Designed miniproteins, single chains. Designs and how they scored, part 24

Each design is a single chain, and the fold is of that chain. pLDDT is the mean over its residues in the fold that is shown.

## One batch from the design tools (miniprotein)

Design m864
Fold by ESMFold2-Fast:
Structure m864 (fold): chain A 63 residues (1-63)
Amino acid sequence: SALEELYRELAEAAERLGEAYEKLGDLKLAAALYRAAGRHYELAGEPEKAEEAYRRAEELEKR
């Protein structure tokens, strides 16, 4: 659906922005963006991508 496509696009955008902030060393903001990506992937019907995004957030929160 168009709504699922929108959520996928939002998830991808959040993931890319998270990668950028991770590279800049803002791990707290990067983790928050990966969590947002995970939530949007869930809404897009992409549970595997959501799980991967959540794992990345958890890993950054441990650092």
Scores: mean pLDDT 88

Design m865
Fold by ESMFold2-Fast:
Structure m865 (fold): chain A 67 residues (1-67)
Amino acid sequence: GEEAEREEKRLETARGVALGALRSLGLEAEVEVTGFTDTVVTGRAVIDGKEYDFELDTATGELTLRP
């Protein structure tokens, strides 16, 4: 339905923002988004074969990586 399409688009936008933030730091990562709000994206990133939990504040651009 229309709601499912909106959620899919929001998830894809959130994933794009997270990938863009990681790439801007020079990090080549595989990203899985596990949660998002209007201002925060959370998920997992694999960087150099290591898995990290990430939290990105989309208002400030601040990215936090936790092993």
Scores: mean pLDDT 76

Design m866
Fold by ESMFold2-Fast:
Structure m866 (fold): chain A 82 residues (1-82)
Amino acid sequence: IEEKVEKVRKKLEEGLKDLPNHQAAVDEIVAAVEYGLEKGLSKEEIIELARQALDDMAERGVISPEDAEKAKELAEKVINEL
């Protein structure tokens, strides 16, 4: 689990590095992946958790809606590679 979570973090950090405050989005996606893997959730369920977290961040103004969409696209690709 820890090795898979670290691999996800590295891919997200590289893919989102050009976004302002990308670390907040990376941390939320990694938290969803870690939680989902610990609970035995499917990849589809983990993707949905990550998407919901990113939508909540955009709604709260932590990231822009455009940055949330980019982060959701990358999260789906990275989680599907687990």
Scores: mean pLDDT 81

Design m867
Fold by ESMFold2-Fast:
Structure m867 (fold): chain A 100 residues (1-100)
Amino acid sequence: SLLEEYLAELERILAILEDPNASREEILAALERAIQLLKDLLAANPDLPERVKNQLQGHIDYLQLVIELARRGADFETVRRLAVDAVRGAIRLLRELLES
């Protein structure tokens, strides 16, 4: 399903974020990719319950905050940790949707 494809892509993004050799540029690109993926998922699924749409938007907003913190000079390990937490949250939500 399309939802399974989005989940697989988020898991690929998580692997980049968890790679200790990933550059700051690669981490930021992966975060922007995650934001776009979640926006595309919302646009493709207009019939999702309002609660789920709000949760997805919350994950988008949190990922955008992490990018802003990085651009304002937050230390790289803090950015990586917050990025991993944000993407794991989105993955968990998508897994719950697939199991419903």
Scores: mean pLDDT 84

Design m868
Fold by ESMFold2-Fast:
Formats: structure tokens, C-alpha cells, sequence
Structure m868 (fold): chain A 71 residues (1-71)
């Protein structure tokens, strides 16, 4: 499901992310769990900007795309 794909990309982005990117991704995960899709996207965009690795950026970008599909 799209929800499972969002969760997978959030987890992989955090696995490959630096500390600052992980903090934003954690906030995005909390917003997603609360059903706040716009808040999740906002925090994921911050995670993407803070991310130092291309692998983390790729996963945060995919999570954003899947969240936009759910909206």
C-alpha cells in the first residue's frame, strides 16, 4: 500500500540520514501517524534539505511523492 511505502522510505531515509535529517524525519513520521499529511510533507522537505547523503535524500523524496499520492 502507499502507506507502507511511505513508512519504508521514512525508515530507510532515517537509516542513511545524518542526525539533523533524522530529527526532521522523526517529526514527519509523528505527523504521518497523526494523519497530518501536510505536516509530514513539510517536515520531510526539511529532512531532504538537511540530508548529507544521496541515499537518504532519495528515500525522503520518494516518501514525499507517496504522501502526495495519498492526499
Amino acid sequence: SLKQEVQRHLQLGMKHGNEEAREYAHQAAQKFAEGDLDGAIEHLKKAYEAAESEEAKKHFEEAIKKLEEIK
Scores: mean pLDDT 87

Design m869
Fold by ESMFold2-Fast:
Structure m869 (fold): chain A 66 residues (1-66)
Amino acid sequence: SALEELERLLEEYRSDAAARTALTEIRRALVEQGKEAAIAAAKKVLETSTDPLTREAARRVLEILG
């Protein structure tokens, strides 16, 4: 499931605080509001983040959900 893939990403990026924070917010959007909200959250991360690992994580979310 998309949620299981996001949980795996959270574990992969556990050492990067910015990426973990972004992935946690994307997961919250997925659980509370659904796939379209999670896609919008991931796109917002790509528009606002300058951290390379956070951007990488957000792109991987879009690959999972798109």
Scores: mean pLDDT 87

Design m870
Fold by ESMFold2-Fast:
Structure m870 (fold): chain A 60 residues (1-60)
Amino acid sequence: SAAEFSAAARAARAEGEAAGLSPEEIQALVTRRLNELAARRYGLVDPSDDELAALALAEL
C-alpha cells in the first residue's frame, strides 16, 4: 500500500535531514529505502524504484 511506502519515505527524509544531507541526497536515500522495502515485503515486479519513490512522496 502507498501508506506504508509513504511512511518509509517520510522516515528516510527525516533521517537525511537530521544527517544534514542535501535534497538530492535525501531523494537518493528515499529511493534506496523504498526499493529495499518493496523487495523485502512485496517481491516487487515493477522495475521502477524512482516511480515508487515519487508515488510515496506524493502521498505524503
Scores: mean pLDDT 70

Design m871
Fold by ESMFold2-Fast:
Structure m871 (fold): chain A 58 residues (1-58)
Amino acid sequence: LEEDARKSLEAAEKALEEGDYVAALTAAGHARKLAEQAGNEELKERAEKLMQEALEKI
């Protein structure tokens, strides 16, 4: 779960860098859910920040 959350977070960061804001939002949302299930607040907060950045660009 935590490892899967980190991988989804990396995918979101790459999508955001590439300008694919919809893919970034989707990956960040997935990372947030996985981080929440793992109980990792730091990863959850990081995923929420990426979701906000992606939403600002849509």
Scores: mean pLDDT 80

Design m872
Fold by ESMFold2-Fast:
Structure m872 (fold): chain A 78 residues (1-78)
Amino acid sequence: ELAELQARVDELLARAGEAVRAGDYAKAAELLREATRVALEYLRLEFADAPEEVREELEAALRAHTERHVAALEEKAA
């Protein structure tokens, strides 16, 4: 399960990198959003035994990091 989610994240990030190299920033932003959704599932499983507050903090940190990068990509696409 965790290995499968990790592989999905890696694949989506690789595709996002290809989109950036091709100058398709809109597609890169979409792929990064998808990678983040999968990464959130990974965090929930990986840290299932962690306190709720720790899991929420990790999720919030990942979302904030992704929002910053997506915003930068969307600015280049606009």
Scores: mean pLDDT 80

Design m873
Fold by ESMFold2-Fast:
Structure m873 (fold): chain A 85 residues (1-85)
Amino acid sequence: MEELRREAERLAREVAEAVAAGDRERLAALLPRAEELAERALEAGDSETAGAALGALAEAARALGDEERLAEVLARAEALSRELR
């Protein structure tokens, strides 16, 4: 859990930096890393890290103007939230 949490923190920082810089190429490269981290966190039962990874993915998708991917990520985050309640 601690290692996945550190990866999520690094990913969130990298996404925030890329968004601030308008670096679309870096954002595109970060998307598969965010998806992989979310899947790994879910498999490990780490819902907090999974939520953080999905949040970073949503920010990157929004910055890229990928409305379809943003909608899919938000739906996944909502489904995760409902399962935790």
Scores: mean pLDDT 80

Design m874
Fold by ESMFold2-Fast:
Structure m874 (fold): chain A 62 residues (1-62)
Amino acid sequence: GSSRELSPETLKELAEAGNLYLDMREAGKSDEEIAAELDKRFGLPPQPSYAEALRALYARLR
């Protein structure tokens, strides 16, 4: 894990990923399924804790 601050560009991409997380959750997909989708779309690693981190990030950005 890293605690460094993110660049504005990275924050935009993560916000988009977080928004996708909500969309997928509403569609009834699991966190694992969402992580796999993000890996395909954003090139992010498919790890189970990743979707959890995105949910936390989404709450922060809101």
Scores: mean pLDDT 62

Design m875
Fold by ESMFold2-Fast:
Formats: C-alpha cells, structure tokens, sequence
Structure m875 (fold): chain A 83 residues (1-83)
C-alpha cells in the first residue's frame, strides 16, 4: 500500500514536472525499501532523491535523505562486513 502510493506520487510528480514532489516521493520509496531491508533499491531511490533535492536547492531534504537512509545503510554494510 505505502509503496504503491509513493510510486503513484512519483509518476504524478514526474508528469507535472514537480521536482520537489518527485524528490519527496523518491525519499518515501527509499524509506519503504529501507524498512523492507532492500538496501539496493533504498540506495537507488535515496540517491535520486538527494540529487534532485540538491538540484532544486532543498538542502534540508538532501540532508534528511543522507542521514536517514544513506548513512544508516553504510553503517549496516560495515557492521555486516566486520561481524
């Protein structure tokens, strides 16, 4: 449900050229995949969200994506490698 809703919001934002809405929808998808443990997809969506956020000057959104998705996944990868 939440994933399908975020995917729908992404399509609508892309069709409208709403870059902020696109970045927010990508961030929601990154969170959904992160919660599901799909770190590969979470990182793909997070990087897309960050890149668009930086393009439009939304540094606060870019910071949230990095701190809430990208850094936690990086830490998890390191912890799994040393365990």
Amino acid sequence: MRREEAERRLREAEERGDKRGEAEALYELAKVYYEEGDYEKALEYAKRARDIALEIGDHELAKRVIEEIEIPIGIEEIERAVK
Scores: mean pLDDT 82

Design m876
Fold by ESMFold2-Fast:
Structure m876 (fold): chain A 83 residues (1-83)
Amino acid sequence: SMEAEREELIAQLEAFLERLVAAMREAGFPQEVIDEVRAVAEKAIEALRAGEDPAEVLARFLEEYRKIVERATGKKFELDPVV
C-alpha cells in the first residue's frame, strides 16, 4: 500500500539522517549547522507524511541541505566530501 511504502521511505530517511549527522560531526561541522540540517530533514519527513510526492520532497531536502553546507563551509560544489 502507499502508506506502507511511505512509512518504509520515512524509516530509511530517518536512518540516513542519523548517518549523515554522524558524518557531519566527524567532519567538524558546528552543532548549529547539524541542527539546521536535522530541521530541514524533519520538514521533509512531515511533507512525506502529508502525502507530498517523494521525488519532489527529496529534491527540496537536497537543495536546502546543499545551501546550508555551502553557507557553513563558504565553498560551492564541495558538498560531496561532507557525506
Scores: mean pLDDT 79

Design m877
Fold by ESMFold2-Fast:
Structure m877 (fold): chain A 86 residues (1-86)
Amino acid sequence: HMEADVYLALGEIAYTIGDYDTAIKWYEKALELDPTNARAHLLLGKAYFKKGDYEKAIEYFRKALEIDPSNTEARKLLEEAEKKLA
């Protein structure tokens, strides 16, 4: 999945400079190439969380955990997003 990894890297650069909309676009491109990429789902959740879209963040963190249940970062971020809606 070399092309998906390139899109994830481009998204992380956009995320680092605070351009969450551009980050989401690149992460969505990664998922078009690799729909079961747990990292892409995690990174989409993080970008939506930064935008304050906690419902979307929860959706993507749950998807990441369905693919990789051992991901402690996704679990912790899911709990934080759920607290924002409580």
Scores: mean pLDDT 87

Design m878
Fold by ESMFold2-Fast:
Structure m878 (fold): chain A 57 residues (1-57)
Amino acid sequence: SKTLENIRKAIEDYKDNRVVLLAALHELEELLKREKDPEIKEELQKMKETVLRLLSQ
């Protein structure tokens, strides 16, 4: 999905940009609420965990 690729790229390119990471976190949480596919949910959860790890640094 283009949306997931855009989120991944934002996280990779802006690892130390708190504003971008918080925006990515919000978008991932909204996607997780709507997603029904277990494989996509797992990918979203992994991206969320990466963002949370970066935000705690």
Scores: mean pLDDT 83

Design m879
Fold by ESMFold2-Fast:
Structure m879 (fold): chain A 59 residues (1-59)
Amino acid sequence: STGNEIAAAMARRDAIEELGLSEEEAEEIAKLVQQGKYEEARRRLHELARKRGVPEEKL
């Protein structure tokens, strides 16, 4: 749906700009959001962010 596509684009951008994830990692998150797999996307985002040393307060 258009809503999921917009949400995916926003999630991709935020993952890169706010959390410092790679384009590949951000694309993985965006794909999950586009598929409506919000819980899986959130879990994976937190895993990748922790791996990169992002502070808990930004999660």
Scores: mean pLDDT 79

Design m880
Fold by ESMFold2-Fast:
Structure m880 (fold): chain A 73 residues (1-73)
Amino acid sequence: SLPPATPEEVARLKQSIDELYKKAEEALKKGDKETAVRYINAIYMLAITARVLGADEVADYGLEKAKEIEKKL
């Protein structure tokens, strides 16, 4: 099993999710759905990583953010 994430690692995962969310929104604003889907998939991958590391709150947050963007596709 992977060791649990430190608080600093958890904060960086959430920051990365927030950055990808902004990039996905920007891509959608430009009509670039392909790029938006790539960023959505990256958010899902970070959420899975957060879950594996025991950062369940950040994992749930990432899944919520990914689904929010998918609704706009």
Scores: mean pLDDT 87

Design m881
Fold by ESMFold2-Fast:
Structure m881 (fold): chain A 74 residues (1-74)
Amino acid sequence: MDEEIEKEAEELKRELIEDGVSEERAERAALTHKGELYIEAGDYEKADEYYKEAIKLGADPEEVERGREHARER
């Protein structure tokens, strides 16, 4: 599971950079996406860790919480 989550996050980051998103913004998006994937996997501790890292890189805490709520609905 960790390997698949890491792969999806790396793919997202690469696609965003190819679309002209800055490396910092792509990293934040990838970390937020990792958090969502860990919630879907039931690993809430790892999800919290990645959300905190995204916030440290400048992600909006409210947007992070919105994504978290969306992932829990699935």
Scores: mean pLDDT 76

Design m882
Fold by ESMFold2-Fast:
Structure m882 (fold): chain A 79 residues (1-79)
Amino acid sequence: KLGNELFKLNRLDEAVEAYKKAIELDPSNAQAWNNLGVALQELNRLDEAVEAYKQALELDPSFRQAALELQKVLEKQAA
């Protein structure tokens, strides 16, 4: 939690790379795109998170979780 920012960032970078590999193996995996967006959002890489969530929604327009997370990221960018 508080004070472990470097540890969290390192683990999130590992997660980003893992999800990118999953997407390389199956580019139609909307869940992997959503998970990539979540990891990027936690890294405060908001522009990249937006693109990942949009890709998840393009693959699965009914992906409620991706739509909700996209809205949250866009609200943070507008502030």
Scores: mean pLDDT 79

Design m883
Fold by ESMFold2-Fast:
Structure m883 (fold): chain A 81 residues (1-81)
Amino acid sequence: SAEEKELLERIEKLKKDLEELEKLLEEKPFSPEEREQLIQQLEGQLEQLDVLLEKAKSEEVKEALEELKKKIEELLAKLRE
């Protein structure tokens, strides 16, 4: 469907944005305040992904959402160190 195609495109964009953020974490340390803001933002995105996973009907969308969730969880673990 058009909605599923749009969702997959948004998932791919968010994956790229997360990869760029991970590179920035390697090049420049964030302040404690900046890290806390990013943690809150990423936790909110995880909650939204969980809702979408419950509603997702196609395996392709489910797999894409699960991969995105793993990337966010990995980035959260790195930010919490």
Scores: mean pLDDT 78

Design m884
Fold by ESMFold2-Fast:
Structure m884 (fold): chain A 69 residues (1-69)
Amino acid sequence: MKSRIARLMAAAYILSVAADLLGKTEEAEKVRKLIDEGWKLYEQGNYEEAEKKFREAIDLAAKAIREAS
């Protein structure tokens, strides 16, 4: 579980950087906020909610990257 959540967090960070580089700075900022919320939940032991937040971050970043194309 923890290792899987760490991978999702890493993916979200990478995609947020890609979105920012493509000029989607506002979307990248929203992704970073979702990552911060997920990290807070992870530290509180709410792993399921943390995973949901990281998945939301990935989805938002992927959408921003698609819209930049």
Scores: mean pLDDT 79

Design m885
Fold by ESMFold2-Fast:
Structure m885 (fold): chain A 66 residues (1-66)
Amino acid sequence: SLVEELVAAAEAGDVEKAEKLARELVESTPGVPEELRDAIAKAIVGAAKAKDPELVERIARGVLGL
């Protein structure tokens, strides 16, 4: 799943992959306002840069309504 791939990228410190997957997540998820897509993607990337996979998972699950 995209969430599992994002968490793995964050654990590895692979910021480039986390950025790509975060963009894919917000673009493919219905119901996310366009003005929030950039903010959500930046939050996920920021958590990945901080090597906080738990925060990455929480944000990604929130986007999916999990």
Scores: mean pLDDT 80

Design m886
Fold by ESMFold2-Fast:
Structure m886 (fold): chain A 71 residues (1-71)
Amino acid sequence: SRAEQRALLARIAELARELKRIEEVAPKSQEPLLKKIRELLDQALQAISAGKVDEARKLIDEARELLEKLK
């Protein structure tokens, strides 16, 4: 549904803001993990654009789990 797509887009935007905050203070050793999280969020955005809502949700959940490990 369009409402579900909007909710997932909002979650991607929230995770992207959190990622940017972490990127500003993260040590260089975490750059590969930060890059992977960014790639997952980009893939989730593309999945939503293609109507692949379930794939987008899985990608968002993986990105969130990786972000949580950096906190």
Scores: mean pLDDT 85

Design m887
Fold by ESMFold2-Fast:
Structure m887 (fold): chain A 86 residues (1-86)
Amino acid sequence: SKSELMARAVGLVLRALGHILDGDYAGAAEALEELAKLASTLPGEDAKKAAEAARKGAEAARAGDAEAAIEHAIKALKYFDKALDA
């Protein structure tokens, strides 16, 4: 269901945040790459934007930029939610 997919996406972002709080930026990047992969299973433009935002979040996490990683993760969730409405 849409609710289950959204819960999974939110869970991946919360996992990334947990890794950032532990100083594990590599783990945060892996969680955001999983979000990008999940978004890539959905059709349409909003799904592509969600996957792109999630990948940018993973890149920011690998660079040690927690603020940018969180900002991109939130953007990915917003596009993912829109993709589920299509």
Scores: mean pLDDT 89

Design m888
Fold by ESMFold2-Fast:
Structure m888 (fold): chain A 73 residues (1-73)
Amino acid sequence: ALTDPASAEEKAAVRELAEEALAAARELGDEELIRQAEEIRRRAEEAIAAGDTADVGVAAVAAAVLLVVSRKL
């Protein structure tokens, strides 16, 4: 296997967070949030392909937190 079990779990978490963040941004209809979510998703795909899922995971969590906070604003 090319990816360890822990890495596989992080991949799944990153994908879920990216999907939820994008869905939330789209539901808000905020162009800036949608653009930010799309950029994070693109970087996540590239980093996953490069095998750098840990860095992407941290960035995805930070972005998801920002989007959740923005929803409460």
Scores: mean pLDDT 65

Design m889
Fold by ESMFold2-Fast:
Structure m889 (fold): chain A 63 residues (1-63)
Amino acid sequence: SAAERQAALEEARKRVLEAAKLIKEAYPDAEVTIEEYEDKVVATVKHGDKTFVVELSAEDVLA
């Protein structure tokens, strides 16, 4: 349902934000950018010359 999907998206946001906080605590010099989309939340982490992307969708929470 739409309500279940919305709740899953909110949970995805919460998990990505918590992960971003932990990454920043472990690597204080890392640049973390959070982008929210219609169906997913994306965290882009830049550490030195490396870029990592962490993505979580509503479907990932429901699966």
Scores: mean pLDDT 79

Design m890
Fold by ESMFold2-Fast:
Structure m890 (fold): chain A 64 residues (1-64)
Amino acid sequence: PDVVLSEEEKKQAEEDLKKAEEYKKKHPDDIEGLIMAYEILLSRYPKFEEAKKKLEEVKEELAK
């Protein structure tokens, strides 16, 4: 389905992304927990590309 995020949904998604970044600062070695946080964010906002990019970055860190 071609679902586009509203401006309000994007704002909420950005706030949730900020919370995930705060989690990373407190638990820098908990890469699996951070992946889970981004996956939950994407389940709520599947069209939020910024969170998708962050998830890929964290997965790359896990693979290295």
Scores: mean pLDDT 75

Design m891
Fold by ESMFold2-Fast:
Structure m891 (fold): chain A 76 residues (1-76)
Amino acid sequence: MEAKLQEAIELKKKGDEAFKKGDYATAFVYYTKAGQIYEELGLRLEALKAYGDAEKAGSKLSAEEREKARQEAEKI
């Protein structure tokens, strides 16, 4: 449990750093994966916050870029 929580926290930090650099595709991938881990852990509020950050990053992407980033998040 705790190891998965740390993974989600680190993924969110990587998403924040990618977003700051303007790498919205990478930010979307990391935020989405962090949200999925929080959801699996039953941390609903943290999951919603991470997914909200993913939607902000995704809004900066074309439809094609967003779909590719979504598929990459599923592979992590």
Scores: mean pLDDT 81

Design m892
Fold by ESMFold2-Fast:
Formats: sequence, C-alpha cells, structure tokens
Structure m892 (fold): chain A 60 residues (1-60)
Amino acid sequence: SKEKHQKLLELIGEILRLIGEKLDIERDESLSEEEKKEKIEEIEKKIEELLKEMEELEKE
C-alpha cells in the first residue's frame, strides 16, 4: 500500500539521519571519549530498533 511505502521511506530517512549523527559524534573533538561512547551506544540502539521495525513492516 502507499501508506506502507511512505512509512518505509520515513524509517529509512530516520536511520540515515541517525547514522549521520553517529558519524558527527565520532568526529567531535569537543566531546570526551566517555560522552562519545554513551551517545554512540544510544544511537546504535535506536538504529537497531528502527531496522527491526522496517523488517517487520516488510514481512506483512
């Protein structure tokens, strides 16, 4: 359906934005190694949840 297609595009867009944010954090010399680790782990967890949602949506 068109709604399913739109939702998939939104999920892909969110994942790409989070990947970009993760790369920015990894390269941010103003953040401590501790802060980078915590922020990256949170982003990676969000990406995993979105990937799972995308897979479940495609299995319908």
Scores: mean pLDDT 83

Design m893
Fold by ESMFold2-Fast:
Structure m893 (fold): chain A 74 residues (1-74)
Amino acid sequence: MEALEELRRGVEALGRTDDEAARLEWQGRIGTAAARLREEHGLDELADRLVEAAAADDIPRARALIRELERAVA
């Protein structure tokens, strides 16, 4: 799965999840996919901000960062 697509899916899943175990799993997947974006595209700042937004359960901010990442890798 492409890292960006995995991030998008993770953010959407996190936004509709109220189960703590599932939330932690999605946050972990988001972190892993963000690390791949740092390595493959050098988008360290955007990846770090996305991980922080996901950890804070700030879904609107996370969605905005996903759109910014999509433009950066296009």
Scores: mean pLDDT 79

Design m894
Fold by ESMFold2-Fast:
Structure m894 (fold): chain A 55 residues (1-55)
Amino acid sequence: MAIAIDHLGKTYVLDENGEILEGKGKVSDDIIVTEDGKKYKVVSREGPLAKLEKI
Protein backbone atom coordinates (compact mmCIF):
# COMPACT_ATOMS: atom_id res chain seq x y z
CA MET A 1 0.00 0.00 0.00
CA ALA A 2 1.28 3.47 -0.91
CA ILE A 3 0.69 6.84 0.81
CA ALA A 4 -0.05 10.23 -0.77
CA ILE A 5 0.82 13.58 0.84
CA ASP A 6 0.05 17.09 -0.40
CA HIS A 7 2.98 19.47 0.22
CA LEU A 8 3.21 23.10 -0.98
CA GLY A 9 0.65 22.57 -3.76
CA LYS A 10 2.24 19.34 -5.06
CA THR A 11 1.14 15.74 -4.47
CA TYR A 12 3.81 13.15 -3.57
CA VAL A 13 3.37 9.37 -3.48
CA LEU A 14 5.53 7.17 -1.25
CA ASP A 15 5.30 3.68 -2.76
CA GLU A 16 5.85 0.22 -1.18
CA ASN A 17 9.50 0.24 -2.36
CA GLY A 18 10.20 3.47 -0.44
CA GLU A 19 10.37 5.60 -3.61
CA ILE A 20 8.94 9.12 -3.63
CA LEU A 21 7.18 10.02 -6.90
CA GLU A 22 5.39 13.20 -7.96
CA GLY A 23 1.68 12.59 -8.53
CA LYS A 24 -1.09 14.28 -10.50
CA GLY A 25 -4.20 14.97 -8.47
CA LYS A 26 -4.91 15.83 -4.85
CA VAL A 27 -5.28 13.81 -1.65
CA SER A 28 -8.99 14.79 -1.92
CA ASP A 29 -9.30 13.07 -5.35
CA ASP A 30 -10.36 9.43 -5.90
CA ILE A 31 -7.42 8.57 -8.19
CA ILE A 32 -3.79 9.75 -8.22
CA VAL A 33 -1.46 9.06 -11.18
CA THR A 34 2.30 9.08 -10.62
CA GLU A 35 4.92 10.64 -12.94
CA ASP A 36 5.79 7.13 -14.23
CA GLY A 37 2.12 6.53 -15.22
CA LYS A 38 1.04 4.22 -12.37
CA LYS A 39 -2.53 4.67 -11.10
CA TYR A 40 -3.59 4.56 -7.45
CA LYS A 41 -7.07 4.61 -5.93
CA VAL A 42 -7.54 6.57 -2.69
CA VAL A 43 -8.97 4.02 -0.22
CA SER A 44 -8.82 6.08 3.03
CA ARG A 45 -7.74 9.44 4.41
CA GLU A 46 -5.99 10.06 7.75
CA GLY A 47 -5.43 13.77 8.39
CA PRO A 48 -3.07 15.13 5.68
CA LEU A 49 -2.37 11.60 4.33
CA ALA A 50 -4.22 9.36 1.89
CA LYS A 51 -3.76 5.58 1.75
CA LEU A 52 -3.53 4.28 -1.80
CA GLU A 53 -4.17 0.97 -3.55
CA LYS A 54 -2.47 0.32 -6.91
CA ILE A 55 -4.85 -0.30 -9.87
Scores: mean pLDDT 76

Design m895
Fold by ESMFold2-Fast:
Structure m895 (fold): chain A 110 residues (1-110)
Amino acid sequence: SVTAEVARLAREGRFEEARRLALESKDAGALYALGQELEIEKRYEEAAEMYREAAKLASGKDRAEAYYNLGRVLAEQGRYEEAIEALEKALEIDPENEAARKLLEELRAK
C-alpha cells in the first residue's frame, strides 16, 4: 500500500521522498501516516503540513483526528492561535474528543 511505503521511507529518514509520494498519492491515510512519522522525529512544521493535507482529503472521524493532531503539533511550535482554530475544527466534527477539549482549554487560558 502507498501508506506502508510512505511510512517505510520516513522510518529510513528519506523524508523528501516520503513527502513527494504522499502528496502525489492524494491518499489521506498516507499523508496522516507521514505526519505521525514526522512528529516522532519532532519535525513539527512538516508534520503540520501533512496533517493539513490529510484533513482536506479525509472525512468524518478521520478528518477530526487529522485536525486534532494538527492542533497538537502547532501548539508544540507555540503557534497557539492556529492550534486553537485546528482544535475547534476537530471538536466541531467530533465533540466527544476529551483530549482535544483539554488542550483547547489549556491554550485558551494562556
Scores: mean pLDDT 90

Design m896
Fold by ESMFold2-Fast:
Structure m896 (fold): chain A 55 residues (1-55)
Amino acid sequence: EIYEELLELAEKGLKGEISGEEAGEKAKEIMKKYGLSIEELTELAVKAREEALKK
């Protein structure tokens, strides 16, 4: 699922396993894969980051 992939990226970013630049590139790949708009990607990425912080 789109959200699961974005959540994994957010968790890896928070753990320092990937750089912010690398996370951004992977998020763009998800956007292309699922045909998301920039606005949709941004909303989902914000939600995923907030959920990762609530562990």
Scores: mean pLDDT 75

Design m897
Fold by ESMFold2-Fast:
Structure m897 (fold): chain A 63 residues (1-63)
Amino acid sequence: MVGDLVEAVVNVPKLTEDELELRVGDKVLVLEEVDEHFWKVKSLETGEVGLVPKEALRVIGRV
């Protein structure tokens, strides 16, 4: 959900310029639920914004 703090449960490769590379344990903020497969998120470590597969993420809280 938008506003959720989520964590990567698997390593996520960056395959296109619109995607964000994540490593297991990286924390991101959900900005937008783009479609059935991808969320637009902001990395809390780098500040980068990009698309990631929602299935690679686990909700850990809300800010």
Scores: mean pLDDT 78

Design m898
Fold by ESMFold2-Fast:
Structure m898 (fold): chain A 71 residues (1-71)
Amino acid sequence: EAEELVKKADELFEKAIELARQGKHDEAMRLYREALELYDKALEIKPSTELAIRAVADMLLVVGEIVEAEL
């Protein structure tokens, strides 16, 4: 169960990165939020998802910087 949640979150995360690279920041942020929700659920079941959650958090921070730079 937890591994399936992490796998789905990873897929959303990769799609979000690709969208951000295309300049589709709003859509990328939506997918990042969905990925974080799945990682959070997985973490409640299995703490070994901590590394994945950290990576997603770091990426969201980078996306935030990119959005501010565009302004």
Scores: mean pLDDT 69

Design m899
Fold by ESMFold2-Fast:
Structure m899 (fold): chain A 76 residues (1-76)
Amino acid sequence: MAAALAEKSLATGRPVDRLLGEALRAIAAGDAEAAARAYEEAVRAALEEAGVFSPEEAERYVRAAGERARAAARAA
C-alpha cells in the first residue's frame, strides 16, 4: 500500500519527515511557494525510496503534489 510505504519512509528517519512538517507549516502560513517546494521534495524522496515508479511517473506525481500544496496554502 502506498500509505504503508510513506509511513515506512517516515519511520526510517528520512528527510521526508522534516519536509512534510515544513510543508504543513507553510500551508498554515499561506506561503504557497514554500509549501510547494517542501511538499515536492517530500514526495520525491518518498517515491525514490518506493522504487516502483519511472522517473517520468515520479516527476508527474511531484508536480501534482506541488499544485495541491499551492492551492491548500492559498485557501489557508
Scores: mean pLDDT 71

Design m900
Fold by ESMFold2-Fast:
Structure m900 (fold): chain A 60 residues (1-60)
Amino acid sequence: SEIEKELKKLIEEGKKLFEEALEQIEKASPEERKKLIAELNKKVEEIQKKIDELEKKLEE
C-alpha cells in the first residue's frame, strides 16, 4: 500500500541518518560530537512525527 511504502521510506531514511551521523561523529572532536548528536535527535524527531501521522491514518 502507499502508506506502507512511505513508512518503509521513512525508516530507511532514518537508518541512513544514523549511519552517516556515526561516521561524522567518529571523526569529530568531543564538542562537535555533542552538537552532531543534538542535530541527529532533531532529525529523528521529525521522522517520528511523520511515522505517528501515518499511524493515525491507518486507524481511520
Scores: mean pLDDT 78

Design m901
Fold by ESMFold2-Fast:
Structure m901 (fold): chain A 98 residues (1-98)
Amino acid sequence: SRVEELVRRLESDDPEVQIEAAKEIAGLSPEDVRRAAPHLVRLAQSDNPEVQKAVAEAVRKHADIPEARDAAGALLQSPDEEVRILGTFALAIAVAAS
């Protein structure tokens, strides 16, 4: 499926491929985003702040999905201040949507 293909791309060692996959996942149906959510949680722990920012945008667009809150929470642990701000914003929207 498309979500399985994108999940494989999230596991790439190339940050550009990971960013592109996260952006495409942001455009998927809620059901497909739920299936990708555990992989977005893993990617939220990336050492690359640009990858973490792409994850933040994906979870922001699907803030009503409970599984997306786990990824937003992981972003709060980032050493990058901008990533933590984006994660806080995504988490605040997710909690408000609940």
Scores: mean pLDDT 82

